# Designs tried in a protein design run: designed miniproteins, single chains. Part 46

Each design is a single chain, and the fold is of that chain. pLDDT is the mean over its residues in the fold that is shown.

## One batch from the design tools (miniprotein)

Design m1582
Fold by ESMFold2-Fast:
Structure m1582 (fold): chain A 83 residues (1-83)
Amino acid sequence: MPLITTPESIDKARELIMKAVGAQLNAAEQQALDNFFAYLREHPIDLNTVKDVEAFLLSIPGVDEAFWRKYGELVWSTLVSTS
């Protein structure tokens, strides 16, 4: 089945990520996460179409390589599980 992001799937993913690591996020990391979810709300995507997860996440304003290395796999796996 397609793994299409919806407002509901995005909100659930954000909830789970904040529950898991929210207390560990510094201000810059929280801003990067907020920018990521804001982008997805405006640009619904079928996650199956993403060929390079790192390149996709780094294409989003405010998401840098340090954020990707620390949280990228958690963010992506959570988004896939809620979609």
Scores: mean pLDDT 79

Design m1583
Fold by ESMFold2-Fast:
Structure m1583 (fold): chain A 71 residues (1-71)
Amino acid sequence: SKEQAEELIKVGEGGARLAELLNRPDAAEHFRRGIELAKQGKIDEAAEHLVRGAELLSLPDEAEYVREIAK
């Protein structure tokens, strides 16, 4: 849905910024890919990338939040 896509984009933008500040290009790339997929309405694929980014940064609560949005 549009609401799911908008929320995933917000999470991805915050995650990408945090990953860049932490010098974690691997996590940043997953967040950027998640944003791109969410903009295309590919909610499940977007969520997979955002979850991976959050896991790489050791943010389990954020990963779970992304899974909840994608349900």
Scores: mean pLDDT 89

Design m1584
Fold by ESMFold2-Fast:
Structure m1584 (fold): chain A 86 residues (1-86)
Amino acid sequence: SLEEALEKVREKLKEKFPEASEEVIELAVEFVRKLHDMGLNKEEAEEVLEVYTENLTDGMKDKEKAKLLVEAVKFAVEEFYKILPE
C-alpha cells in the first residue's frame, strides 16, 4: 500500500540521514506523497524534483537545512519508486 511504502521510505531516511530532524524527514515523505498523488511516474517525478530542489535551495534562508532537505527528498524519491514503481 502507499502508506506501507511511505513508512519504508521514512525508515530508510532515518537510517541514511540520522542527523535530520523529524521535520525534515516528514517534509521529504510528504513531498513524495504529493508527487505520487499528482500521478507522476519516476521519470516525471525526477524532472519535477530538479526544478523544485533548485527553487527550494534559493528560497530558504537556512541554506544548511535547505541542502539537507534537498538530499533527503532526492533519496526519498529514488527509494519510493524502487518500492512502489507503479
Scores: mean pLDDT 78

Design m1585
Fold by ESMFold2-Fast:
Structure m1585 (fold): chain A 94 residues (1-94)
Amino acid sequence: SKEEEEFVNDIVNYINSSDTIDLQELIKLLEKYKDSKNPVVRKAAEKIIEYLRQVSKTKKTITKEEFIDGLKKLAEEEKDPQVRLIINKIINKI
């Protein structure tokens, strides 16, 4: 859907715009997707935000590689195939 494409592209563009990922900035970017009309986007955003908030307890920034590894783990634990697909689209586009 259009909302899925916007969600994936916003994340990929942010990750590719810098050498390091600012966790607070990425969380802020993703917060708007919690209100998405697409339930798959809402669930994916909530899971990624939860992951980033957990990491933010010990770090202010992460590398692109650390982010990809985190998303891979989220995709492996996710039972919803549509949510897994959108997370894998993010990984593959980075």
Scores: mean pLDDT 87

Design m1586
Fold by ESMFold2-Fast:
Structure m1586 (fold): chain A 65 residues (1-65)
Amino acid sequence: MDPKILRLVELVKSGKLSAAARVGLARAIREDPAWVAALTSAAQFTAIAGIGAAEARALYEAAWG
């Protein structure tokens, strides 16, 4: 599995995300992990349902930093 996806899965498990962001991210990873792994900017994470701009930035920094 892509190391970025593993980091995102750990964020889902951490309980630090909102319920909506956690559900949306978990669904996106389940349905199309390759698409999620291909995201190249914080702004692209807002395409995932339940993820706002601030959450998108935090997710990008945690997964790709």
Scores: mean pLDDT 76

Design m1587
Fold by ESMFold2-Fast:
Structure m1587 (fold): chain A 94 residues (1-94)
Amino acid sequence: SRREELIKRLQEILHLSEEEAEELIELMGLERTEKLLELVEKGDYKGILELFRELYEEGEEKALRVLNILSKAGFPEAGVFMVELAVKKVVEKL
């Protein structure tokens, strides 16, 4: 199925476990998860960050779960976005 093919691609490209891949698809949806992989394969760093910003605007808790899954898997763009959010929160308090 489309979902099963996407899970295998997430495991091969992002080195996610099957459980992490399934959770990522449930949090993002099929279409957005496929778009993430397309952006990763193209090396579209700006597109990846824009997708993370869109997720964050829809819901902070859901976005942070997605970023934690990707960051834990060693996906550098997720780690960078999390650092940018942390810096913004610190600067806004100063």
Scores: mean pLDDT 77

Design m1588
Fold by ESMFold2-Fast:
Structure m1588 (fold): chain A 59 residues (1-59)
Amino acid sequence: SAAEKKEKAKKRLVERLTEIDDSPESKEIAEQMADALLNNDVEKTLEYTNKYTKLLAEG
């Protein structure tokens, strides 16, 4: 179901980001992404995904 897919996506996103980088900024972004996904906020989801990518790339 859609609800199960959202839950799995949230768990995987948070776990994956925590494994790669457990800095406070990465954890905050992971939580914001998960929250946006649960609230069907596509714009915020993309925003935080891009922010995380820049955080890692620009280091």
Scores: mean pLDDT 74

Design m1589
Fold by ESMFold2-Fast:
Structure m1589 (fold): chain A 90 residues (1-90)
Amino acid sequence: MSREEALKELLEHLEKAIKELEEMAKEAEEAGDEELAEQLRKTAEELKELKEYLEANPEAFSAEELEAAKERVDGIVKALRERLEKAKKE
């Protein structure tokens, strides 16, 4: 994968992750877990900042670093989704 392709994929992935985290924050608030809702909103804001940085600095990272960042974002979203599902059940 080229750096340009990796960057495009990461940017598309970040956009989807941000929207998912914002929806999850609403679900957490409805479930009564205000602490989780705040963490979800904060994480969405941090991913927005990362997206803006990458758009402003498209050559700042290698393809390998961009692929690693995508995996890290996936891991964060997955962990928060698992916390949300537990909050909704309990």
Scores: mean pLDDT 84

Design m1590
Fold by ESMFold2-Fast:
Structure m1590 (fold): chain A 87 residues (1-87)
Amino acid sequence: MLSNAEITDKVLALMREAEARAREEGWPEEDINLLLGAMLAFGWELQTNPLEVAKQAFERMLETLADRPRLREELERLWRELLAAIE
């Protein structure tokens, strides 16, 4: 399993890649800010809570983004990459 420092590093790396792509694709600044905020929240949940609790927090966040399908799809992709690195 990754340490908390390694989880933080992985989250920051994924955030940098996702922000760069979103800006290249012309995403609204609001959606970019939501993406970055969600990624920081994922990293915090993984460091402070059991994995199953972190997964539930992620699912609740996705429910609030039902009206933003592109943002939701990117967050689901990033979450899968993050989980693959820690599981």
Scores: mean pLDDT 80

Design m1591
Fold by ESMFold2-Fast:
Structure m1591 (fold): chain A 68 residues (1-68)
Amino acid sequence: GGGLMARIAARELLEAGLISEEEARELVELGDQGKYDEAIALLKRLAEEGLISEELAEKIIRGIQMNS
């Protein structure tokens, strides 16, 4: 489901050193709670801050939307 996609993304982004443990935990929690709009907003913010690419954010967002 979308929560699983958010969890996988959080783990991979954290392991790549792109986001903080706090940001990864927030993404997992939002996904587990089914708060997909808030998870998408967080991913867009991470891209705006330059922590992840816009292309990577769009791929993750699509994965959440297609599996939710």
Scores: mean pLDDT 85

Design m1592
Fold by ESMFold2-Fast:
Structure m1592 (fold): chain A 74 residues (1-74)
Amino acid sequence: MIAEEAKKLALEKGLSEGEANLVGEIAERLKVEPEEAVEMALGLLNRQPHPKLVEAISGPVEAGRAASRELARE
């Protein structure tokens, strides 16, 4: 739902299919609004052009690090 709407919005703004997929992933994983997901994806692409780094930031690696810090508090 959210991911599909974010992907549609990205395509309407002239982003490529790959960029639209990234926007959809961000919206679904972070549960943000489609417009916010587009802005986040554009920010990542402008500052960190490496695709693998973009995947790491929006992917499970960052979530895993956050979980590890939380567990260390116990």
Scores: mean pLDDT 65

Design m1593
Fold by ESMFold2-Fast:
Structure m1593 (fold): chain A 76 residues (1-76)
Amino acid sequence: SVADRVRALREEVEEILEELRRTKDPMEQTKLKFLTLSRFVEVYLAARQAKDEAAVKEVDRLHEEFVKEVKEIEKE
């Protein structure tokens, strides 16, 4: 279900943020950011196709949080 995909995305985002804090290698950080953005697009499109407005809003919220957290990590 779309709800299960959103839940998986949330868990994936948390895991990636932890890895970004640990690696500090610019190339690895770039790869992780790119792969994560691709995952957001996949889940977003699935939510849109299902016409699940709550899921679309949750994916947008998770994306905004991810972008903010990445900016904070990059300042360190």
Scores: mean pLDDT 84

Design m1594
Fold by ESMFold2-Fast:
Structure m1594 (fold): chain A 93 residues (1-93)
Amino acid sequence: MLEEILKVEEEVIAKLEPEAAAAHAALAGDAAAQRAKVAELTLKAIEEFLENTSDEKIKELLELRKKYIEALLAGDEASAQAYIEKAQKLFEE
């Protein structure tokens, strides 16, 4: 596993945790809206990391993660699965 990729994932999670908690509280009683808001915040964090990274492999992983979340929101399970499999290949180094 690439330590750089794991560090980026940890930073994304740490940044999103308080915002995700606030979104869950604000949208209490609407599980679909809670999931959609958390996905929106996750996509925003991924875009910010994409702007700040120069590593091509990390960029490819973050783009795949973004596409995965977008596919899930669109109900495109086949595309979501394909993006997971491609991301997994990047970790097989």
Scores: mean pLDDT 67

Design m1595
Fold by ESMFold2-Fast:
Structure m1595 (fold): chain A 130 residues (1-130)
Amino acid sequence: APPPPAVVDPSRPPARSPSLERFLADVLGALEAHPDAGPVLDLPDPEVLDMPDLPEIVKEPMSLGTIRARLEAGQYASLDEAAADLRTMFDNYRRAFPEGSPVRRATEALEALAEAGLARLRAEEAAARA
């Protein structure tokens, strides 16, 4: 028998999903504009932080800059994928920095803002499918 045709026709809208566009505007933009965002704007540098063991603690480095680059490159298929990278970023800081440090306080404030924004976007997405 002849093999089935293996042609993928990407007949999809050219725009990003509404949830991902809202994530960029309302979650990522708000986090980047936050006064405590400094530690998470770029990837943490072990030499700058005097933490030579940081690469052993943080196996998947993540920053708001990395998340923005992935969004702009169309690498997220869903809000859940963008949320997973945000949670990886906050988990990395929770593992690498002690409780009560300025960096931990900053990232805890940003995590609360991010989770509130994500919850709102999930509710809006659910309402749009109703």
Scores: mean pLDDT 75

Design m1596
Fold by ESMFold2-Fast:
Structure m1596 (fold): chain A 86 residues (1-86)
Amino acid sequence: KEKLEEVIKLLEQLRQALRDGDDEAADAYLKKLAELLSEDEDVARQVLRIMQAAGAAAYAERGATDRETQVAAVERAIQALEALKA
């Protein structure tokens, strides 16, 4: 439960950094996410599957790997993880 909430918070921070064009902050949040996921294999497996599906969906919709597609992918991942938490 607590690990999933921490992941969602980091993804929300990543989404904001991407919107702000702050690549250094985005990289820092991605590193923190990787560290958090290294602590729990079950949470890591669920989060990585959701992120992969969210990224694929965003890419299919836009056909590009631009910042808008990255933001859309993170937003989709947050929505899916919130639904899983409920």
Scores: mean pLDDT 79

Design m1597
Fold by ESMFold2-Fast:
Structure m1597 (fold): chain A 71 residues (1-71)
Amino acid sequence: SLEEKEKQAMKEFLEKLERYRKAIDAGKTLSEIYAEETGKQPRKVDSPETIEKARENLDKVIEKLKEMLEK
């Protein structure tokens, strides 16, 4: 069903976000994650504040997606 396809898409998105979160925990910048995902060189260096905000936002989105998938 469409609902099952939507759940699968959310699960795949969750797995992608969890990989990004793990990469940030390993000390990678957002630009480095972008380069690994796209195979292209990073264009800009991320500020520490940008990385910190991305980490916080990833955690919030991951929690929300997990809750939606468990319902």
Scores: mean pLDDT 74

Design m1598
Fold by ESMFold2-Fast:
Structure m1598 (fold): chain A 79 residues (1-79)
Amino acid sequence: MEVIEITLTPDSLDVWAIPVKGGTEVEVVLKDANGNTVATFKFKGDESKSVSILTITRLPGGEWELIERDANFKKVVKL
C-alpha cells in the first residue's frame, strides 16, 4: 500500500494534484503545521487506468476538499 503524507499550513499551496497509479491502494495522511495527524483516508485506484489524480483544494472558510473522481472519492476536512 502506498502512503501519501501531506502537510497543510496557511502558507501551503491552495491546490495540489497528486498522481496515483491505477490499481494501487493509497492511504492519504493529512497533517497540520505541527505534524499532528488530522485525518486519514484510504482508496483504491481503478486497475484499468494507468493514472488517477487526487486533487486537494483549499475552500473558502479554510476547509480542504479532497477529490479523486475515478475512485469515487470525495472528502472535506477542517483543520
Scores: mean pLDDT 69

Design m1599
Fold by ESMFold2-Fast:
Structure m1599 (fold): chain A 86 residues (1-86)
Amino acid sequence: GVERAEERVKRLLKALEESQSKESIEGAAEGVLDVIEHMLEQDKEAAEKLAKEAIKAFEKVIKENSDNPEIVEVLKKYIKKIEELL
Protein backbone atom coordinates (compact mmCIF):
# COMPACT_ATOMS: atom_id res chain seq x y z
CA GLY A 1 0.00 0.00 0.00
CA VAL A 2 0.89 3.70 -0.05
CA GLU A 3 2.26 3.68 3.53
CA ARG A 4 4.72 0.86 2.69
CA ALA A 5 5.86 2.71 -0.44
CA GLU A 6 6.37 5.94 1.56
CA GLU A 7 8.41 4.12 4.25
CA ARG A 8 10.52 2.34 1.60
CA VAL A 9 11.25 5.66 -0.15
CA LYS A 10 12.18 7.25 3.21
CA ARG A 11 14.61 4.38 3.97
CA LEU A 12 16.15 4.57 0.48
CA LEU A 13 16.52 8.37 0.66
CA LYS A 14 18.18 8.06 4.10
CA ALA A 15 20.58 5.40 2.73
CA LEU A 16 21.32 7.68 -0.25
CA GLU A 17 22.07 10.68 2.04
CA GLU A 18 24.34 8.51 4.25
CA SER A 19 26.05 6.76 1.31
CA GLN A 20 29.80 7.01 0.70
CA SER A 21 29.90 5.36 -2.75
CA LYS A 22 28.54 5.98 -6.25
CA GLU A 23 27.32 2.36 -6.39
CA SER A 24 25.27 2.69 -3.17
CA ILE A 25 23.81 6.02 -4.31
CA GLU A 26 22.90 4.60 -7.74
CA GLY A 27 21.31 1.51 -6.12
CA ALA A 28 19.23 3.64 -3.74
CA ALA A 29 18.17 5.98 -6.58
CA GLU A 30 17.12 3.00 -8.75
CA GLY A 31 15.13 1.64 -5.78
CA VAL A 32 13.30 4.97 -5.43
CA LEU A 33 12.53 4.98 -9.18
CA ASP A 34 11.13 1.42 -8.94
CA VAL A 35 8.81 2.37 -6.04
CA ILE A 36 7.52 5.45 -7.92
CA GLU A 37 6.92 3.41 -11.12
CA HIS A 38 4.90 0.80 -9.17
CA MET A 39 2.95 3.50 -7.29
CA LEU A 40 1.97 5.25 -10.57
CA GLU A 41 -0.05 2.13 -11.49
CA GLN A 42 -1.86 2.16 -8.10
CA ASP A 43 -2.13 5.80 -6.98
CA LYS A 44 -0.94 8.55 -9.32
CA GLU A 45 -1.33 11.34 -6.71
CA ALA A 46 0.76 9.45 -4.12
CA ALA A 47 3.38 8.63 -6.80
CA GLU A 48 3.64 12.32 -7.84
CA LYS A 49 4.08 13.36 -4.18
CA LEU A 50 6.81 10.71 -3.63
CA ALA A 51 8.52 11.77 -6.88
CA LYS A 52 8.64 15.43 -5.76
CA GLU A 53 10.05 14.43 -2.35
CA ALA A 54 12.67 12.18 -4.03
CA ILE A 55 13.74 14.93 -6.46
CA LYS A 56 14.19 17.39 -3.55
CA ALA A 57 16.29 14.83 -1.65
CA PHE A 58 18.41 14.09 -4.77
CA GLU A 59 18.96 17.85 -5.32
CA LYS A 60 20.10 18.21 -1.69
CA VAL A 61 22.60 15.32 -2.09
CA ILE A 62 23.86 16.87 -5.37
CA LYS A 63 24.49 20.17 -3.52
CA GLU A 64 26.28 18.38 -0.65
CA ASN A 65 28.40 16.35 -3.13
CA SER A 66 29.16 19.15 -5.64
CA ASP A 67 32.87 18.15 -5.49
CA ASN A 68 32.04 14.61 -6.75
CA PRO A 69 30.97 14.80 -10.44
CA GLU A 70 30.17 11.05 -10.63
CA ILE A 71 27.56 11.30 -7.86
CA VAL A 72 26.16 14.55 -9.32
CA GLU A 73 25.80 12.98 -12.81
CA VAL A 74 24.12 9.80 -11.46
CA LEU A 75 21.55 11.76 -9.42
CA LYS A 76 20.82 14.20 -12.29
CA LYS A 77 20.17 11.12 -14.47
CA TYR A 78 17.65 9.73 -11.94
CA ILE A 79 15.95 13.13 -11.46
CA LYS A 80 15.40 13.19 -15.25
CA LYS A 81 14.07 9.59 -15.25
CA ILE A 82 11.61 10.41 -12.45
CA GLU A 83 10.48 13.64 -14.20
CA GLU A 84 9.91 11.67 -17.43
CA LEU A 85 7.54 9.31 -15.51
CA LEU A 86 5.33 12.25 -14.48
Scores: mean pLDDT 84

Design m1600
Fold by ESMFold2-Fast:
Structure m1600 (fold): chain A 64 residues (1-64)
Amino acid sequence: LSPEQREALVEFLVSLGISREDAEALVDRFGADVDAIARALVEEYGMDEDPAAIAAALRRVLEA
């Protein structure tokens, strides 16, 4: 990930209600693996969303 992509993912995760510390940890753990981040958001953070939809949103953030 570029520094700009990392920050964009972190800011997006914070906008979903994840703390900045947790958002940075998720991006540091999984990098560009948006499917793994989306799964962690559902399984570890209790997001009531389709992981595939979350992954698609994260991928759009990386492509912007």
Scores: mean pLDDT 83

Design m1601
Fold by ESMFold2-Fast:
Structure m1601 (fold): chain A 61 residues (1-61)
Amino acid sequence: MKRIVKTSDEEVLEEAKKIGFPVIISAPGVLGGIKVNNEDELRLALSRVPLGSEVEIVKAK
């Protein structure tokens, strides 16, 4: 599990790549968490998350 503040999409993408896809993202604007399978899906999910929000990233089981 990793928590980071969204200052840019690239920062969140870097952390997700370190964990390895697929990952589950939880943040304001994304209720209950969503599974993202790749970088493009993560970028789409982050478009719903306001700047300055805390994002939780977990490796999907």
Scores: mean pLDDT 73

Design m1602
Fold by ESMFold2-Fast:
Structure m1602 (fold): chain A 68 residues (1-68)
Amino acid sequence: SSELKELNKKIKELLDEAKKEKTKEAAERAVNEIRELMQEAYKKGIISEEEMNVYIGIAEQEAKKILE
């Protein structure tokens, strides 16, 4: 759906900005914003609870790689 496409685009943009800054604070900000986006998407019925948890997990893993 168009909503899923926009979510994926926003996730990529947030992670790319954290990768440019390469700080713990930027990585934590990106993960928190992605978590909020995923929680709202779940509440609106755009994604399932399983999809929400998968996307948040991917964001946390990508943020960890920025710092290591």
Scores: mean pLDDT 83

Design m1603
Fold by ESMFold2-Fast:
Structure m1603 (fold): chain A 82 residues (1-82)
Amino acid sequence: APVDEAVKARDALVKAGVSQEDANKIVGGWKVYKGTQGKALGLPPSFKISQEKKDAAVEALKNANVAPSTVADIEDLLNKLV
C-alpha cells in the first residue's frame, strides 16, 4: 500500500542520517511529485541537502527494498534541489 511504502522510505532516510523532519519533508515532497507526474517538487524553496546526503539517502532507500519506482522518483526530486 502507498502508506506502507511512505513509512518504509521515511524510516530508511532516518537510518541514513537524515533528520526526522527532513525525512518527512522528502516523503511529503515525493507524494506531491508522484501525484503531479514530476511537475511539482512538493518541497519548500528553503529545503537544502548536500550531494553526499542525497547519495546516502538513495542508497539507504535501495538497501531498505523500497520500490525501484519510488527510489527513482525521490532521486529525481533530490537532484532538482541543487
Scores: mean pLDDT 76

Design m1604
Fold by ESMFold2-Fast:
Structure m1604 (fold): chain A 106 residues (1-106)
Amino acid sequence: MELSEEQRKALLEGGIRDVEGAIKVAEKFGEAAERIQELAREAKRYLEEGLRNPEKAKEYARRAIELVREAARLVAEVSEEMDPTTAAALAVLLIGAAFNAELAEK
């Protein structure tokens, strides 16, 4: 019914891993993905703060969700300037990060 501290930590760590993957993929596109990179880096910062401050983990997870959802929306807008495989990989990583953060918010 309630997440353990260990379970929440694992979800936040999963989200961090996913946004790190998204940043690395987005770096290939320079200016076309610059804002996606910026949003993913900010989301990573919030997830890391959630790990450092368990009492605020839900609030930081919520902030990260907002940022990764916006980044995923931007991938859809610039996807025609990206190769389809890389755009799909970036979207999956950002959606995965949002899912992990949503579970951590519970």
Scores: mean pLDDT 80

Design m1605
Fold by ESMFold2-Fast:
Structure m1605 (fold): chain A 68 residues (1-68)
Amino acid sequence: SKIKQFVQAKEAGDTDTLAKLVEQAKSDLEAAKKDLEAAQKAGASTETVVAKKLEVIGLQEDIKFYEA
């Protein structure tokens, strides 16, 4: 779990790992938003669209946890 890695890095003072985890999560969020828009525009199934929406929400919650 990336959350476990974040907690361990924060306790260890591993600033490089903390910065990489936050940067990666933000990059993943932008990619997930783009994938969601592409799926909606292409007329993907409701199931596929819902799955991509859940991925976006999950990444937003991870970033909120990292920045708390």
Scores: mean pLDDT 82

Design m1606
Fold by ESMFold2-Fast:
Structure m1606 (fold): chain A 64 residues (1-64)
Amino acid sequence: SLADRLRAALEAEGIRLDDASVRRVAGLLAATPGPITAEHVALALAVEGHPVSRETAERIAARL
């Protein structure tokens, strides 16, 4: 699932979120039209209260 891929991508970057937070971020990503971009990842994580750098968001998006 997108949530499982997101969890793995976050763990690769040393980011630990609980399962509920990962599911909420994955839901935000799935609700946004178009492909998953670094900007989309950065915004979804910021909304959930976990802002990341642009470079980190780019690496996460590349793994999705």
Scores: mean pLDDT 84

Design m1607
Fold by ESMFold2-Fast:
Structure m1607 (fold): chain A 92 residues (1-92)
Amino acid sequence: SVPAAVRAAVAAAGASDAAAELYARWKAHMHGPDGSGGSGPAFAGGTQVLKEGERLTSLDPTKPLNQESLEKLLRAGGMDAADAAALAAYFA
């Protein structure tokens, strides 16, 4: 299930329920027992496991996370272009 806080944040960003499901799945992959990412994009070389409630600040410790980088990552993960743009702008 998608956490209520994730649904609220994605809705506030103007993104769809599908975006909320993808974002929640990424959070689950980062906190999962294997860390492999399953069906999400491969975060090889720098994915940090985020603490519960911690804002995503970097997925590659060698590169600063910015709106453009986040949008590209969200689209690579299968998110719709409009949803990816809205969510990246909200979290930037």
Scores: mean pLDDT 57

Design m1608
Fold by ESMFold2-Fast:
Structure m1608 (fold): chain A 62 residues (1-62)
Amino acid sequence: SADEMVEKALQELKKEGIEPSKEAIEEMKRAVKEMYEAGASEEEMVTAGKTAALVSMRREKL
């Protein structure tokens, strides 16, 4: 499910020493849901979630 893909993306970021903010987690959920609705693979959903979180966190530093 989409929620499982969000959890996998979170675990991958934590393994890399990255703790996403609450805002980054919301962006991650949005990206994963969009990919899920488009019929994307699990790998594509996890990658999109991780990317959305990193982009969100980069904006927070500006």
Scores: mean pLDDT 81

Design m1609
Fold by ESMFold2-Fast:
Structure m1609 (fold): chain A 71 residues (1-71)
Amino acid sequence: MTFPQPLTAEVLATLRPGQVLLVERDGRRYRARVLEVLPDGSVLVAFEDADRVALLRPDDGWTLVADLGEA
């Protein structure tokens, strides 16, 4: 992971259901599976390591560290 990418509206718009990502916020890393891309630009994800569902919003302090492929 050499250059992490900020999770902007442009980056969120490239995401697809079934995609597994490594994302970071507040110094914590999560494996996040994309469940749904919502019309408001938010992306619903399941954090595999945290067993939690969350909404990723544009410019909300999230960083895309890696694309891990499909789940």
Scores: mean pLDDT 75

Design m1610
Fold by ESMFold2-Fast:
Structure m1610 (fold): chain A 78 residues (1-78)
Amino acid sequence: ELKDRVLEALHELEKEKGFPTVEDIAKALGISKEEAERIVDELVKEGYVMKIKDGEKTYYMLTPKGVERLRELRARRA
């Protein structure tokens, strides 16, 4: 499931560099920037991801709800 992969990628990117961008997500998943933007925007609407604008850059981070969703997904795969 692509949304689940985006949540995993965001969690890993947050550990590596703190503030992931859509370009970071697209590169990590091997998808287009346009696809990454669509999926992340859906996750923002669902409350799993928060969108942070800082000047010309836009960052995305997991919300507490997104972290709980990721834990549920990982528990099912453990």
Scores: mean pLDDT 80

Design m1611
Fold by ESMFold2-Fast:
Parts: sequence; structure tokens; C-alpha cells
Structure m1611 (fold): chain A 80 residues (1-80)
Amino acid sequence: DEEKKELAERGDELAAEIEELIKNGEEKEKLEELQKELGKLVLENTPDLTPEQKEVALEALELDDPEEQRKLIAERKAKE
């Protein structure tokens, strides 16, 4: 329970920082790094994710658009 709370807090902090970078429209490199870090935290700390789902999510991190990332994950999940 405590671990889940720590992960949620860190995820919220990363999400807030990502939103600020998007609003400012600057530092795209930092935005990409934060998005990848958030993705890795979610992957490592979601016990219900299968190894296949984690691999798909890592592939999705190579895409810059969150919509494309979610679409890729959904398509791969449907193939299961």
C-alpha cells in the first residue's frame, strides 16, 4: 500500500511537470525524457501488466504522440 502511494505521488509529479512543459511549448527533449520516465515507472509498478504489455508500452515510448502510443498498446492487447 505504501509503495503504491509513493508511485502515485511520483507519477502525479511527473505528469504535472509534463503538463507545464506542454503549456510552455519548450524543452521538447526534456518532455520526451519525462514521458519515458513516467512510462517506465508505470510499467515497473503495475503488477497486473504482463511482460508483453510492458514490451508494447516500451515500444510506444518511441512514439511522440500519446494517442499513437495508446493505439499501439490497444492493438497489441487485442492480439492477445
Scores: mean pLDDT 65

Design m1612
Fold by ESMFold2-Fast:
Structure m1612 (fold): chain A 97 residues (1-97)
Amino acid sequence: SPPIRTLTATASLSDPDRGVSASLTLTVTFNDNRGHASATQTVDADGRVTSEQGVSGGVLSVTVTSYLSAPPGVSVTVWVSVSAADNTSYSGSSVSG
């Protein structure tokens, strides 16, 4: 069996001028070299929260922990992605309002 390995990715955003605080942590356990996992959290200006997750390849488990705090009229997106092939993580965030 291929070696089992765990990777963790974190995206964080702090914008005190807009009253925004956000974090998204993705922990993925892979059982092959082709696994990918991603998580995206969005809050829109109306306070609607959307959560999306993607998984492909040899992913055994995914754990997502998120925190999003934004005032009315502010939109926030945070995302993370983890790749077994690259043995690395990617993250990004955006805020508008």
Scores: mean pLDDT 82

Design m1613
Fold by ESMFold2-Fast:
Structure m1613 (fold): chain A 90 residues (1-90)
Amino acid sequence: MIKDIDKARELLKKGGDLKKVEELIKKAAKKLGVEDEVNALRKRLEALGASEEQILRAIIAYLGKIAGKSDPTEYAAEQLIIIGLEIDKR
């Protein structure tokens, strides 16, 4: 899980294959049992006009925190706010 997330982050950072990044994200989400939450996050970010790179970054951050020991519901709300603020500052 953590290895898949780290690999996805590095590939995205280097402008690598976005389909490979998405494959690693899906693998991590399935193992964590949060596929529906990841899909909901993607849909919300798409509605806000986020780029594919921004969406993938947000999902990687969400999965990384869940792979720890945080409450997924509380983390999702908090991380979405933080990511939104960081994206707006760029």
Scores: mean pLDDT 70

Design m1614
Fold by ESMFold2-Fast:
Structure m1614 (fold): chain A 69 residues (1-69)
Amino acid sequence: SMEELEKFKKEIEEIREKSLKENKSVEEFADELSKLMQKFESETDDEELIEEAERYALREYLAYSDLVE
């Protein structure tokens, strides 16, 4: 459902804030995103929600990479 996607986005926001506070590398941040994405894919069989989650995670990854380079 859309509520599952909203929860996923909030979890990514929390990971981003924690990663910035703890001065994590881009690689460490990417690992956390990958774990969250794997969890989402295991709990959801909705292909459109999975694609939207992947797009959101990619955008957050790119933003983090730009910020910490």
Scores: mean pLDDT 85

Design m1615
Fold by ESMFold2-Fast:
Parts: sequence; structure tokens; C-alpha cells
Structure m1615 (fold): chain A 80 residues (1-80)
Amino acid sequence: AEPALSPLEQAALDLVREFVDTVRDRKLSPAEVKALMDAFVERLKATGDPALIAGADWLATLSTEEVVALVEGLQAAVDA
């Protein structure tokens, strides 16, 4: 069995799933995906968790094109 996730890790995973599902269901433009990613970054930073803040800082460095590619990769991973 997979090791049990901490409540914070579970919350982070749930946020990622919600983000991917929102992008997939709504057929967002690249600009809208980037805006949604910026909101997601702010939410991760608001947790105060150093690992989530580091992840958010990395996501904030991505261009619109890189964000779209990341979302496509996450959609493929969720489908697997």
C-alpha cells in the first residue's frame, strides 16, 4: 500500500487535482491557465509550508507556454 499522506500533503494533492480538473473541464485559453496558475501559486504560499512555498516559487518562474506544458503533463499523469 502507498504510505499515508499527511493532512498538508493530502490538501496539496487535492488542490492539484482541482486545478487540473478545472483546466480540463473548462477548456481555458493559455492566458486563463496562467492566471489560474498564479492564483494557485498564491494559495500555496498562503499555507506557510516551506516545501509548498518552494514549489510555488518554482511555478512562479514558468512562462505561459511552460505552464500550459506542465498542465498537459499533469493531466496525463492524473489519467494514468
Scores: mean pLDDT 71

Design m1616
Fold by ESMFold2-Fast:
Structure m1616 (fold): chain A 75 residues (1-75)
Amino acid sequence: SYEELIREETRRIIEEIRRKIEEGDIEGAVELVRESLPPDTPEEVKKEAIEAVRNGDSEKAGEILEEVTRRSIET
């Protein structure tokens, strides 16, 4: 289903973000977050996700991406 496809894609993106952070590629991880967030995501939420990545907090960045994606699917 569309929901399953989006959830699988989001999970893969989160894993890639985590790996980039572990490798020290913080700017690459930030870029991936920017590309992965829906265009209608509030600016404060985008800022929070980017800040989590810059702080090496892949868990928080992943939680934000999952929540934003879940909300987008529910429309």
Scores: mean pLDDT 80

